# Designed miniproteins, single chains, continued (3), part 4

Each design is a single chain, and the fold is of that chain. pLDDT is the mean over its residues in the fold that is shown.

## One batch from the design tools (miniprotein)

Design m8107
Fold by ESMFold2-Fast:
Structure m8107 (fold): chain A 71 residues (1-71)
Amino acid sequence: SAQAELDKIKAQIDALVKQYQNTTDRQQRFDIQSQINILLQKYLDILTQIYGKDKAQEQTRQLVADIWQRL
């Protein structure tokens, strides 16, 4: 289901955030940030298809803010 795909993407982002927190290598950190951005775009696209643009943007905005504060 689409909800299962959203949950999977959130779990993948959480794993990448933990990898970022456990590394001091600058290149690896940039690569992880790039991967997180790709997953966030996927997350927004799926949410937009299910819930529409306004709800998708609101939910994604909160997730983005939380993630970037943890990096």
Scores: mean pLDDT 87

Design m8108
Fold by ESMFold2-Fast:
Structure m8108 (fold): chain A 79 residues (1-79)
Amino acid sequence: KIVEEFREKLKKIPGVSDEAVDRLARAIEEGVKLKNPELMLIMVELAIRDAVERGLMTPEAAQEALKIAKEAVEKYKKL
């Protein structure tokens, strides 16, 4: 549920490729499997940096993606 909501929010950001959406969503999914919101945030921040470096996401889109990622982590903490 959280992973799918995160994917849908990322798809609305201009400058985020489908590959970047998949990479970032995978980081959130892994954090859910590990039941670790702190590690979830670290993994998604690393995925955002890698996506920008690879040209899969613009730096401007990365700022918005990070806000959405922090919201997803906070929602997970409340479960």
Scores: mean pLDDT 84

Design m8109
Fold by ESMFold2-Fast:
Structure m8109 (fold): chain A 89 residues (1-89)
Amino acid sequence: PSQEEIDAETLVALTLIHLYLALKSDEKGDVEGALRSVDIAYRVAKEIKALGNEDAAKEVAENLRYTAEQAKSPEVRERLKKLADEVEK
């Protein structure tokens, strides 16, 4: 694979790790920790968009939406939905 493909795959993996951490924090009632992890995931997702890799950007947006469906707290869910919409723009 090209370095650009490796970079995109790495950023997707980092986004997924932070979304997983967000769900774990949310499950424990740590809403602030969950929102912090969501914000980090979104920052990484913006780097994917900057690379122009539409498939990677779509995968990340789908994972943000999937994570929103799994979120227990309304605040975490709404943030994830809003950020998924921003990634799709």
Scores: mean pLDDT 85

Design m8110
Fold by ESMFold2-Fast:
Structure m8110 (fold): chain A 74 residues (1-74)
Amino acid sequence: KKKLIEEAKKILEEALKNNPSDEELEEGNRYAAELYRAGKTAEQLLEEAKKYLKEKKYGHARSLAHVSILLLQR
């Protein structure tokens, strides 16, 4: 649990360091919300965040990592 939270925080920091626009963050937030409502787990959201970070989609990576952290802290 703690290890996954630390990985998610690292992804969140890396994504934010690349200054995603408000529009990119809004798109990422919509996508993360859709996956969460579809019943995706925190671990699945974290794997998606890693994928989007590698693809340089920083808004998606940030929002997915953030939702993953919120789910793991429950």
Scores: mean pLDDT 82

Design m8111
Fold by ESMFold2-Fast:
Structure m8111 (fold): chain A 72 residues (1-72)
Amino acid sequence: MKITLNLTDEDGRRHVYEFESPEEAREAARREPDPAVSAALLSAAEQAERTKEDVVIEGSIYRQARLGREAG
């Protein structure tokens, strides 16, 4: 049972996390300083435990920056 997280940040950089077990993903989530990435790792671990199958999650992480409206 393998867990793969493929996350793209706002700079277009890809971050790939691979774990052999849900426990490893949970430990990585506890050490992860980014709460969005931590939450994704925990969700992937729970899904893998529930299904007993390999889990692949693709997503985007967006850091909250200054939100403004631009007029053309």
Scores: mean pLDDT 72

Design m8112
Fold by ESMFold2-Fast:
Structure m8112 (fold): chain A 94 residues (1-94)
Amino acid sequence: SLPPLSEEQKEVNREVAEELRRIGRLVDEELKIIRDLKEGKISLEEAYERLEEIVEELSETNDKAVVYEALAERAERAGLEELAERLREKAEEA
């Protein structure tokens, strides 16, 4: 049997759980933006503005160019080539 977690191990587990919840919220928001754009519920400009908010939040703990590249790849996989191109242009400028 495993011993119980120390207070230090509990703190690390709490921090990991908080980070996973944060990433989960951002992923859900990004997927909604992609879906809404594909369904014509929002414009390309509105989708871009909403994704910029996700970039800003993720850039607090990640390199901004890497965040733009990751979002561009996800947009491309969703068939949103114009959005992907715009995001890649921003990655090159960052």
Scores: mean pLDDT 80

Design m8113
Fold by ESMFold2-Fast:
Structure m8113 (fold): chain A 116 residues (1-116)
Amino acid sequence: SEAIRELAREVLRALRTYSLSKEKLKEALEKILGKPVPEEAVEELLELAQEIEMLELKLAVLRATGAPESELRELESQMLELAAEMARIVAEVAGVDVDEFTEAFLEVFREERGLP
């Protein structure tokens, strides 16, 4: 669904923009989802977003220094696992189908991050 993909894009943009601000992330997510977002969910999403940013930085360094493809693939896999957990949390809060949202979220995440 294009609507589900657009929702995923908006959520991913908010997570990137407000990775250092719990209050601003909560406000942005509540606006995007049109409903209250539990503080615990915002905290979990913020932690996952920060971990993804750390892995992305590590991946960029390893790509620049010519690390083996196997090491790059392992980091890419870890990033996708964290992104899937983010999608699950957002889907549960939004009250949308977890499997359908996770598929759309991961597809958008791969496109935006240049992952296979």
Scores: mean pLDDT 88

Design m8114
Fold by ESMFold2-Fast:
Structure m8114 (fold): chain A 99 residues (1-99)
Amino acid sequence: MREELERLLEEAEEKLRKAGELLGEPSLGERIAENLREAVRLLLEGKELEAEILFGVVELGIAVMILVAEKEKNEEAKELLLEALELMHRVMELARELR
């Protein structure tokens, strides 16, 4: 369902933004969230290659934020980022089914 896709996407975006705030990098969290939403939009429009590239950028951004969270010993931010990564994979799968 498209409503389920939007719900999961909003959950991922919220976790990314909160992790960014916890790490003192709110602009980074917001940019990663915006890129995730754009990747989903591209996938739904059938622009698979562009979507895959942007999902790769999102995954890299999350990985970098996880490294920062580990360095800062911020377990809450790390947990949110790992949850956001899992939600991203679910969002990608559902978006492919809806296309």
Scores: mean pLDDT 87

Design m8115
Fold by ESMFold2-Fast:
Structure m8115 (fold): chain A 93 residues (1-93)
Amino acid sequence: MTPEDLVEDIAKKYKLKEEDKEKLLKFLEEKGFTAETMIELFDLAEDLYLKQLNIKEEDEDEVVIEKAKEAGLDEKTIKKILILIERRREEKK
């Protein structure tokens, strides 16, 4: 799998804009394509996805749900976003 193939798969999964896909490619160019960098790449993709939805880590679950609903996301997607936010809160304590 090339770095470009991986970025395209991630961008498709998170519905990222072209500009955000470019950020993922630049990240790989700077860090190199390694196992550790792949984990960081997914974290960056999550950050870009949440920013597209105007969702912040410090937002309460109710606020996250409302923002996701306003963006037209389904219940399954909202649940996944809540899990992502919870994980990010745990990482930052």
Scores: mean pLDDT 76

Design m8116
Fold by ESMFold2-Fast:
Formats: structure tokens, sequence, C-alpha cells
Structure m8116 (fold): chain A 65 residues (1-65)
């Protein structure tokens, strides 16, 4: 799944990240936002989660430089 691919990328960059706690905090915030958000359908909720996970992956990439 697309979520599985993003989680695989996140794990790779998290291992390289200098501030792992920042990445973990961002991941928790992304998950919380997706779970507590008012979404009419599961598809819209999944889309929101995917977009937030992409942001966390980009953060992990930046912190791994």
Amino acid sequence: SEIDKLMEELDKYLELAKDKEKVKKALREAADKALTGDFPTKEEQEKALLERLKEVVELAKELSK
C-alpha cells in the first residue's frame, strides 16, 4: 500500500536523522490529526493521513542531511 511505502521511507530516513525525536513527534501529530479530523469518508481520512505522512518523510529527509 502507499502507506506501507511511506512508512518504509520514513524508517530509512529516521535511522539517518540527527534529531529522531522531532521526526517521532511529527509522526504522532500527523496520526493524531488524521484520527481526530472530521472526515466524511474513510477515503478522505486516508488521503489526509497520506499527505501528512509525506510531510513527515520530507522532515526526516531534511534532518538526515
Scores: mean pLDDT 76

Design m8117
Fold by ESMFold2-Fast:
Structure m8117 (fold): chain A 79 residues (1-79)
Amino acid sequence: SPEERFQKLVQEVEELVQELAELLKDDPDRLKEVLGKVQTALAEAYRAFQAGNYEEAEKILLELKEELKKIIEEEKEKL
């Protein structure tokens, strides 16, 4: 169902955020920047979902996941 897909994607985003929080524990300014991006995208996805725009909500979360994966790769390269 659209609800199950949305909830799974939100969970996957939350798992990526936890990984980033651990990677950025010594860089609070960078963590704040990333968390701000996540908060904005999640708010947009929730608004789309509540409006019945399930495909748009899924797209926002998928794009957010790809951006977070890229940030994780970039931060791991700095180690």
Scores: mean pLDDT 87

Design m8118
Fold by ESMFold2-Fast:
Structure m8118 (fold): chain A 80 residues (1-80)
Amino acid sequence: SAEGEELLAFMTEVFRELLDRNPEAKEIPTETVLQELRERARREGLSQEQIDEMLELLESMVTQPTLSTAALRAAIERAS
């Protein structure tokens, strides 16, 4: 859906910024990624429905307590 595509683009931007701020990191805690997404979505005034859809998308993409930076780059590449 168009809304899903917009949320994926938003998540991809957050992933890029996390990678830019942590260029030497090989892993980022999943909770850190989730917290950053929630905080940015809240600041941008996203609806609860959009936030829920975003979290569902992320949870479907990650099943580990820690995400490799390679996995985040792969997610960005798939979204492109």
Scores: mean pLDDT 74

Design m8119
Fold by ESMFold2-Fast:
Structure m8119 (fold): chain A 120 residues (1-120)
Amino acid sequence: SEEQKKAREELRKLMKEILKKLIDFAKENNLTLIIFYDESSPVSVMVKEIAEELKKENPDYKVEILDVKENPELVKKYNITSVPTFVFEKDGKVIEKIEGIPGPVELDVFIEELNKKINS
């Protein structure tokens, strides 16, 4: 229905805004953002698609998009238990991990906590 289409478009728009904030934060602080997704999770697939679009538009973004099924060793290394999961990494060290899609308020809190950890 048109209402279902609108709801999906609004969700995608909000998700793009959230992802852009996470990716911009990673770039500003010289971090790599690793995004774990699973083809069996429609929400995590949407995150993957938006992240790929943002990366294509911004070639200087350090963003890695990883399928959990194709990367079992990395799933174990980063202790990935849900999708999507966002990992902020610097020089091979995990700075922070976000499980699931943060809401706008939750995102702002995570960014504040990351700033405290990296002093940037």
Scores: mean pLDDT 83

Design m8120
Fold by ESMFold2-Fast:
Structure m8120 (fold): chain A 82 residues (1-82)
Amino acid sequence: MKEEIELALRAAEALAKNDLKSAREELSKIPELKEEYEELLEKGVPEEAAIYAAIMGFAGRLYKEGKTEEALELRKRALEIL
């Protein structure tokens, strides 16, 4: 879990720098984020918005799974970066 949070945060940092290639590479290392991101792109969501939505959606999934501490850490740190 810690490794997945760190990968999501690296994607957030790359997005904040408008480095979409690095954001995609980091996000793609987490299967759940990759699937959500690709689904959003297929629906015509712009790439920057799709990356942001995938990261925030992952935090929401962690809440639903009862991983509230991990979800709070990811949201807090991602919002500080973005």
Scores: mean pLDDT 81

Design m8121
Fold by ESMFold2-Fast:
Structure m8121 (fold): chain A 85 residues (1-85)
Amino acid sequence: SMLDEAEKLREETEKKLAEGDIEGARKKANEIMELAKKAVEDPSVSDEEKKKVMNIALLTQGLLGGGSLRDARLFRQEAEKKLKE
């Protein structure tokens, strides 16, 4: 499922951070954001699963800080609007 993929990518991001590979961690965190975008647009994914994937993406971007967190908040607001329609 998309949730399982998001959880795997989060674990890979945390592993990269533990290794000191900040650029690798950023790449993996961005992959979670792209997965969240796909989940929001996919009618076969439940609203509950979409919210969980979004939450993983936002928390993972938070680990990297700064502008990533700001951009993730804007994406969250846009995705929440789509989930209500």
Scores: mean pLDDT 74

Design m8122
Fold by ESMFold2-Fast:
Structure m8122 (fold): chain A 72 residues (1-72)
Amino acid sequence: MHEEMVRKAEEAARGAVRYLEEVLKLDVSELRARLERLLEELRAADPEDTEKWLELTGRMVEAVREFLKAHA
């Protein structure tokens, strides 16, 4: 479960960054760095700590939202 959840989070993050960079032509360097830090924390998190997983995935969603708001 843990490895599958990390893989899905990585796929979602990569997909979002690719869309923003390739389709919308935005500079995603800072967003990519922020998402990579959050993914690293997710990989290091206790797989049974559901609260931590919800917190980290929520922070990833918020990072994308903040990025879009800053570049609107």
Scores: mean pLDDT 77

Design m8123
Fold by ESMFold2-Fast:
Structure m8123 (fold): chain A 86 residues (1-86)
Amino acid sequence: HHMEVQRLSLRAIGAGMAGDAEGVRELAQKLAEYEGPDFALRLARTAVDLGIGTAELGVELGDISPEEGQRIIDELRATRDALEAA
């Protein structure tokens, strides 16, 4: 159980940092099955926050456009808000 939660948690964080809002959503749903919705939401918030920071840094470094960075940030925020509303 603990090792599975750890693996899924790391994957969720990785999805957030990659700007993969769908991956964050799917992995948060899996984590809710193991640890419940409060843990899953807390982890999803962390993954989203790290993803937003990664997207902002990518824009600053010129790796992604400001428009692409804003799209990633908006999708990650929308995913977090949807999970919080559930």
Scores: mean pLDDT 85

Design m8124
Fold by ESMFold2-Fast:
Structure m8124 (fold): chain A 103 residues (1-103)
Amino acid sequence: MKLEETLEKIRELLKEAGFSEEEIEEALKALKEALERGDITLEEALELAKAIVELKKLEPELKALLEKYGPDNLSEEAKALVEQVKEKMKYLAQMYQRIVAQE
């Protein structure tokens, strides 16, 4: 994939997920710098953006489920959603370590 094409796809994904223009520009700057250093691949950058978008979309759904059922009465589907959020958070933490410039 081309760098410019991948960054444009990431911009659109973050914008549709409801991130502010400032948040999007800072994220794209960090990703571009990491990509130029070779710390991540274009595929990893796109996958990271998709994970962020999915987490943002899951927040209102998770909140609605917790409000309806409470934490102790979650369905198996709701428990799977909580676990999916945890897994994506771990992935984001790992990718953040690769993206953030040391020092």
Scores: mean pLDDT 72

Design m8125
Fold by ESMFold2-Fast:
Structure m8125 (fold): chain A 82 residues (1-82)
Amino acid sequence: MRRYRLGVLLEPGADPEAVRRRVEAAVEAAGGRLLGPLRVHAESRVLAGYIELPDDDAAVERLRALLEAVPGVRAVALTPVE
């Protein structure tokens, strides 16, 4: 497992809780898990948190593709930590 900082920029008018639920499902579908709750910063339209994914480039690319397909997601950042 490798740790990542996850950042999601929401589309204006997106439902942050609906996007959060879909993001959490996408992380699980990619074989990953959350290291804590995702935080919604509604005023800045950012959903952020820390996750673990398998040490497999395919898992990272699969998560990226799943997140980019979520309605209400404008941009995604996945940054390795440590």
Scores: mean pLDDT 82

Design m8126
Fold by ESMFold2-Fast:
Structure m8126 (fold): chain A 91 residues (1-91)
Amino acid sequence: EPAEISDEMIEEVKRFYAEKTGVSVGEIYKLLSDEEIREILREAQEEVAKKNEELKKQKVEVTDENIEKNGKEVAELVLKLVEERIKKKKE
């Protein structure tokens, strides 16, 4: 049912966050484990999936535009969750 989170997706999250924040990939590996990033990705996907489930209950057709929008929402949620987890570890 939920999409399986691959090691490649975890690597992409670390790379993307490093590019956005200027933090090295090695520093991100010290702050967040692969397991924590997998959990973040899963939480973000589940949040977006819940929104889509509510839309389906209202008999709204899922369009290609909605799929692209969902991808952007997942990416934004992942960045926010990664930032929050890193902030907590620095405290």
Scores: mean pLDDT 67

Design m8127
Fold by ESMFold2-Fast:
Structure m8127 (fold): chain A 95 residues (1-95)
Amino acid sequence: MEDVKKIAEAFKEYVEASRAGDLEKARQAFAELVNILIKSGWINNLQEVFDFFTKVDLKASTLPPREVTDEDLEAVKNKEELIEVLAKLYRHVNP
């Protein structure tokens, strides 16, 4: 989905800004990320945000760092696969 690429871009910006200590940029990127997730239907409400990112963080701790490709993003069909691709991206930009 085209939305998956936008989600990945916003998530990468959030992780990079957080790592750099740019809290204002991190908050803006996170807000955009959540907005895209809700509008595209990947999450239904703000309560699911915590559970979603907790799952990304837990999955990231089990994965080796590697680059995320456009093919990885295009292969995403469900929420669990979205969590896995974001976890891989997190490990790549914040090892």
Scores: mean pLDDT 79

Design m8128
Fold by ESMFold2-Fast:
Structure m8128 (fold): chain A 91 residues (1-91)
Amino acid sequence: MIKEEAERISKELGVDFSLAERILKLIIERYGLKSKEEIENAAESFIEGFKELRKETPSFTPQELAELVLNLLEGKVNEELENKFRKELEK
């Protein structure tokens, strides 16, 4: 289940499988997702939100944007990526 949804995220967004799997696992842990349906819905919501963010951040590669999301989910700050993201959104 998690592997299948991580493969879907990786393929749809053009990000590394390992990064997609790590993001999905953190979402599952953070929101206490327990059912297959909850995990599938979370993966779909993530894909949709990421695609929208990609439209607003044309200077970001999919990998860079995914790393920014991972850092936010882990509570880590990457000031350079956050500043780049802020500048893109302010245009």
Scores: mean pLDDT 78

Design m8129
Fold by ESMFold2-Fast:
Structure m8129 (fold): chain A 105 residues (1-105)
Amino acid sequence: MEIKIKVSTIVMEDGNIQVQIELEGVDEKEAEEIGRKAAEAIERETGKEVLSVTVQKMTNGKYVVNILVKGEPSDARKIAEAAARGAEEAAKALGHTIASLEVVV
């Protein structure tokens, strides 16, 4: 099944980075697994601490994974790119093909 992935970053008031991963074409368990793997990729590739991972179902049927990462604003691109790689690898491991992958920093 084809999925769409959009990764974006927000710098929080405390300087931490929130990664938002929007997922279209997945169920809740798949969104949770993709979020978990994206968080693991962030820690592995950047050495930054993941503070929380949450999954939210949107009214339009999409899932949003929010990953809060301890870091500085200058880390946003590196964190987003690591999250995107982890999400793509997890989606492919779940048997999905990637219709689109967008990274917004």
Scores: mean pLDDT 87

Design m8130
Fold by ESMFold2-Fast:
Structure m8130 (fold): chain A 99 residues (1-99)
Amino acid sequence: MEEAKKLAEEAINRLKEEGQRILDETVARVPPEHQERVRAELERTMQDALDFVKEEAQKAIEEGLSLEEFKKRMDAAVEQAIGTLRAHAERLLREIEAE
């Protein structure tokens, strides 16, 4: 339990750090008039990503996974969440470029 909570916390912190970097880099790449919109949309996606990783952690704990299996589940959840955030950022950049 305690070790699983630590792995979940580390996964959540990794997502927060990488997600904030993606968000800040994406906002910096758009014209000033679009920065508020891009930040707001990516912040919503980031919150959804954090909620997803937390839900996966809870499910893994309830399934009684080994620490090794739990770590694999957390790593996969973070990679999926980061991938979703990057895909949304890329879509927003393309939409703004088309305007």
Scores: mean pLDDT 86

Design m8131
Fold by ESMFold2-Fast:
Structure m8131 (fold): chain A 61 residues (1-61)
Amino acid sequence: ELSEEERRAYELAKELLKKDPSISVQDIIDALVAAGFSREVAERAVYEALAEEARERKKAL
């Protein structure tokens, strides 16, 4: 359901979350925008990455 651009942004957002789990949503969005993604794409990617992280944590319970 993600476009090719959204998928690339999503993968980068996931890597940022794995590198620093305490990173803020705003810092991830700013990093994606600095990497050349639009703010709309960056926002969609970060929320999708957070949803995936939450699903992974639920499986550990």
Scores: mean pLDDT 76

Design m8132
Fold by ESMFold2-Fast:
Structure m8132 (fold): chain A 72 residues (1-72)
Amino acid sequence: LEAEIAKLEEIARKLEEQGKTEVAALVRELAAALRAGDVKAAGDKVEEIMKLASREEAKEVAAAATAAIDAL
């Protein structure tokens, strides 16, 4: 779980460096929801991220989120 959450935090950091601060903030909120075990909140955040992120960004976030949920 911690490794999967760290991957999400790394994705958020890269997005922030690219000036995509809104998407980065949502990815950090997703990481926090996953750390709390709140699967519903995590799902809601993934949906918001999918609306704002590029296809590649959304795919990377979805893969990391799925791995984190599987580790819960």
Scores: mean pLDDT 79

Design m8133
Fold by ESMFold2-Fast:
Structure m8133 (fold): chain A 86 residues (1-86)
Amino acid sequence: SDSALSTLRTARQLVQQAIQAALQGDTDRARQLALQAADLARDVSPEAAELARQGADALRQGDVDTAITHLMGALAELDRDIHDLE
């Protein structure tokens, strides 16, 4: 649906912003953005939501490299789900 597609696109933007914040050393902002993306994606992209949560957890532990890996995984799942709905 258009609503699900809009939600996926918003979640994707939040994950991209989380990655950028993490790369800039703003781990608190990155964690907040990753959790927002996970909450939005929960019902429309459960795999992306779980990866975003794993990214947020890694950020909480100070593991930025692991966080970026999980957030990149979330982007890939969101891109797949967006393509499937278009």
Scores: mean pLDDT 90

Design m8134
Fold by ESMFold2-Fast:
Structure m8134 (fold): chain A 91 residues (1-91)
Amino acid sequence: SAAEEAVRRAAREAMDEVLKLFSKITTPEIRKKMEEIVEEAAREALADTSLDEAKRQAMARGLTMNRSLELLTEHLGLKSVAEFMKYVLEG
């Protein structure tokens, strides 16, 4: 449905934002795992019947962003997303 497509698009846009910022450290294998995160985030947001359409889109985006950053943090062996952001943005 159009509502399902909008939620999946919101999740995909969040993944694209992470990929643009962290392309140098993102491998094809990590990208594949991010694709799985997008599908799971969209599914979870669509399952929440207490949320309106805009809130489901925001949930899908937020879950995708947070889980993708956690994945990259784990990939680099760092302790937290904060340490990951410091590592990548400070060089």
Scores: mean pLDDT 83

Design m8135
Fold by ESMFold2-Fast:
Structure m8135 (fold): chain A 90 residues (1-90)
Amino acid sequence: SLAEAREKGRKMGEEKGKGKSKEEREKLIADGEAAGVAAALAPVAEADPAVRARLEEIARRAEEIARREGEEAANRYAAEQLRRLAAEVE
């Protein structure tokens, strides 16, 4: 499930964040959750054109943000949008 993928990603982020600052740990946990969700959404996007369109729009907007504001801002935007999409898909 998407919830299981998020939890798996979170645990990977927690392990990568071991021994790091609180702020770095929180970022790695959030990045891990987002990566887990994105991987789980790939098969859903193959079956559902609406989910595919949402993923394509998130990717397009993230590229625009990366060009204007840098890669960190783009990654932050993508992570937030992927979390929202996962909640909508269940």
Scores: mean pLDDT 77

Design m8136
Fold by ESMFold2-Fast:
Structure m8136 (fold): chain A 62 residues (1-62)
Amino acid sequence: GSMLDELIKEFEKLKTAKQAREFARELLESGKVTRDQLLEIAKKLKNLEIQVAIVRAIRETL
């Protein structure tokens, strides 16, 4: 799978919004993903709490 497919699986393992937000922030700060790539990941997740946490992390980096 692609790097994005691996990241989707990692986000799906997370249990809390806080973990998702911290992981999303780390990915953005390290330059491993762009904001657009994180939005693509968020759209593919089924857990709404995790999805919202990712969107909030993206907004904080604007």
Scores: mean pLDDT 84

Design m8137
Fold by ESMFold2-Fast:
Structure m8137 (fold): chain A 65 residues (1-65)
Amino acid sequence: SEEKLKDFEEFLEKAKERGAIVSYEIEDGKIYIKYKLRSPMDELVIAVLVLLAKIYGYESFVEEV
């Protein structure tokens, strides 16, 4: 649903603002996340984002930069 997508995007924006991820793109039911490994907390945030993507119906691809 549009509301769930908006909530997920808001969470992604907050993760980006905190520096846990560098960037993300959503295309054709797929989400591409680029991150920079800075701390164990960033790893946990990435794990949560992958889980949320699955719950919201997206196939997730994560890449360390």
Scores: mean pLDDT 79

Design m8138
Fold by ESMFold2-Fast:
Structure m8138 (fold): chain A 61 residues (1-61)
Amino acid sequence: SQAEQARQALQGIIDHYSELADDIRSIADGTVAGLSSLPESDALAYGAHSAYLYALDKLLR
């Protein structure tokens, strides 16, 4: 399913996001707002954005 592919994309992003953790934290507020209201519902794009949000939340905590 598309959800499964989104989860795989999520793992890939989390795997590499550690290298740009500082950048992710810096743009958190602006990006998070955009992610919440994105008109795009494509599973891959959605999964990537969800991974970014999830990783950011865990990193900031």
Scores: mean pLDDT 56

Design m8139
Fold by ESMFold2-Fast:
Structure m8139 (fold): chain A 131 residues (1-131)
Amino acid sequence: DPLRRLLEETIERALRAGLSPDEAVLVAAFVAVHLDAPAELFDWLADRSTDPGLAGLLRALAAAIRAAEELGLSEEEKGQILGVLMQALIGYARDGSLQVARDILLRAAEAFAKAGKDKAAAILREAAASL
């Protein structure tokens, strides 16, 4: 798998640059989102995390990708959902609080619901509930 190899090389380079294992996984997650990586690669990154909060957020990312695909959401709406999950992941990485991640997800879910994007809102609420 060329994407999996690229993410493994990304982790190795981050570790050599002096990042922690969880910081290296976080960098690989950013690359994976940018390259539209499949859900299975986020589950794989979660399995490599030593932080259960980071692992939970990466599994929520994988679940959101699968749910968006099953519900037939547009690439634009899928991208918006993934962007919110990345904001939640960054918020968690900054302060170590899953509550901050949940608050980001729930606030975005409310905004999507107000915009009539009920499926996207449901995906983000389920992600928050899984943390």
Scores: mean pLDDT 87

Design m8140
Fold by ESMFold2-Fast:
Structure m8140 (fold): chain A 73 residues (1-73)
Amino acid sequence: SHMEEERIKELAEKMVGKPPAEQGLLMNEEKARLAAEGYSEERITRILVEAARLAGKKENAPGPALPEPAEAA
């Protein structure tokens, strides 16, 4: 899918090096654009997921990831 491939690449490039919160904002913005262009929710989700995966792959897992937040009893 030519259009999907192009959108995935563009979104992935914008997301590279961004924390999850910023990636969420970028994905929400792209979701709105795709919806306005007539893409179904299913197709939009596929594009967003693939872009996020591609962005993570481009980083080759350089960023540290905490296992989970501290639990205070």
Scores: mean pLDDT 71

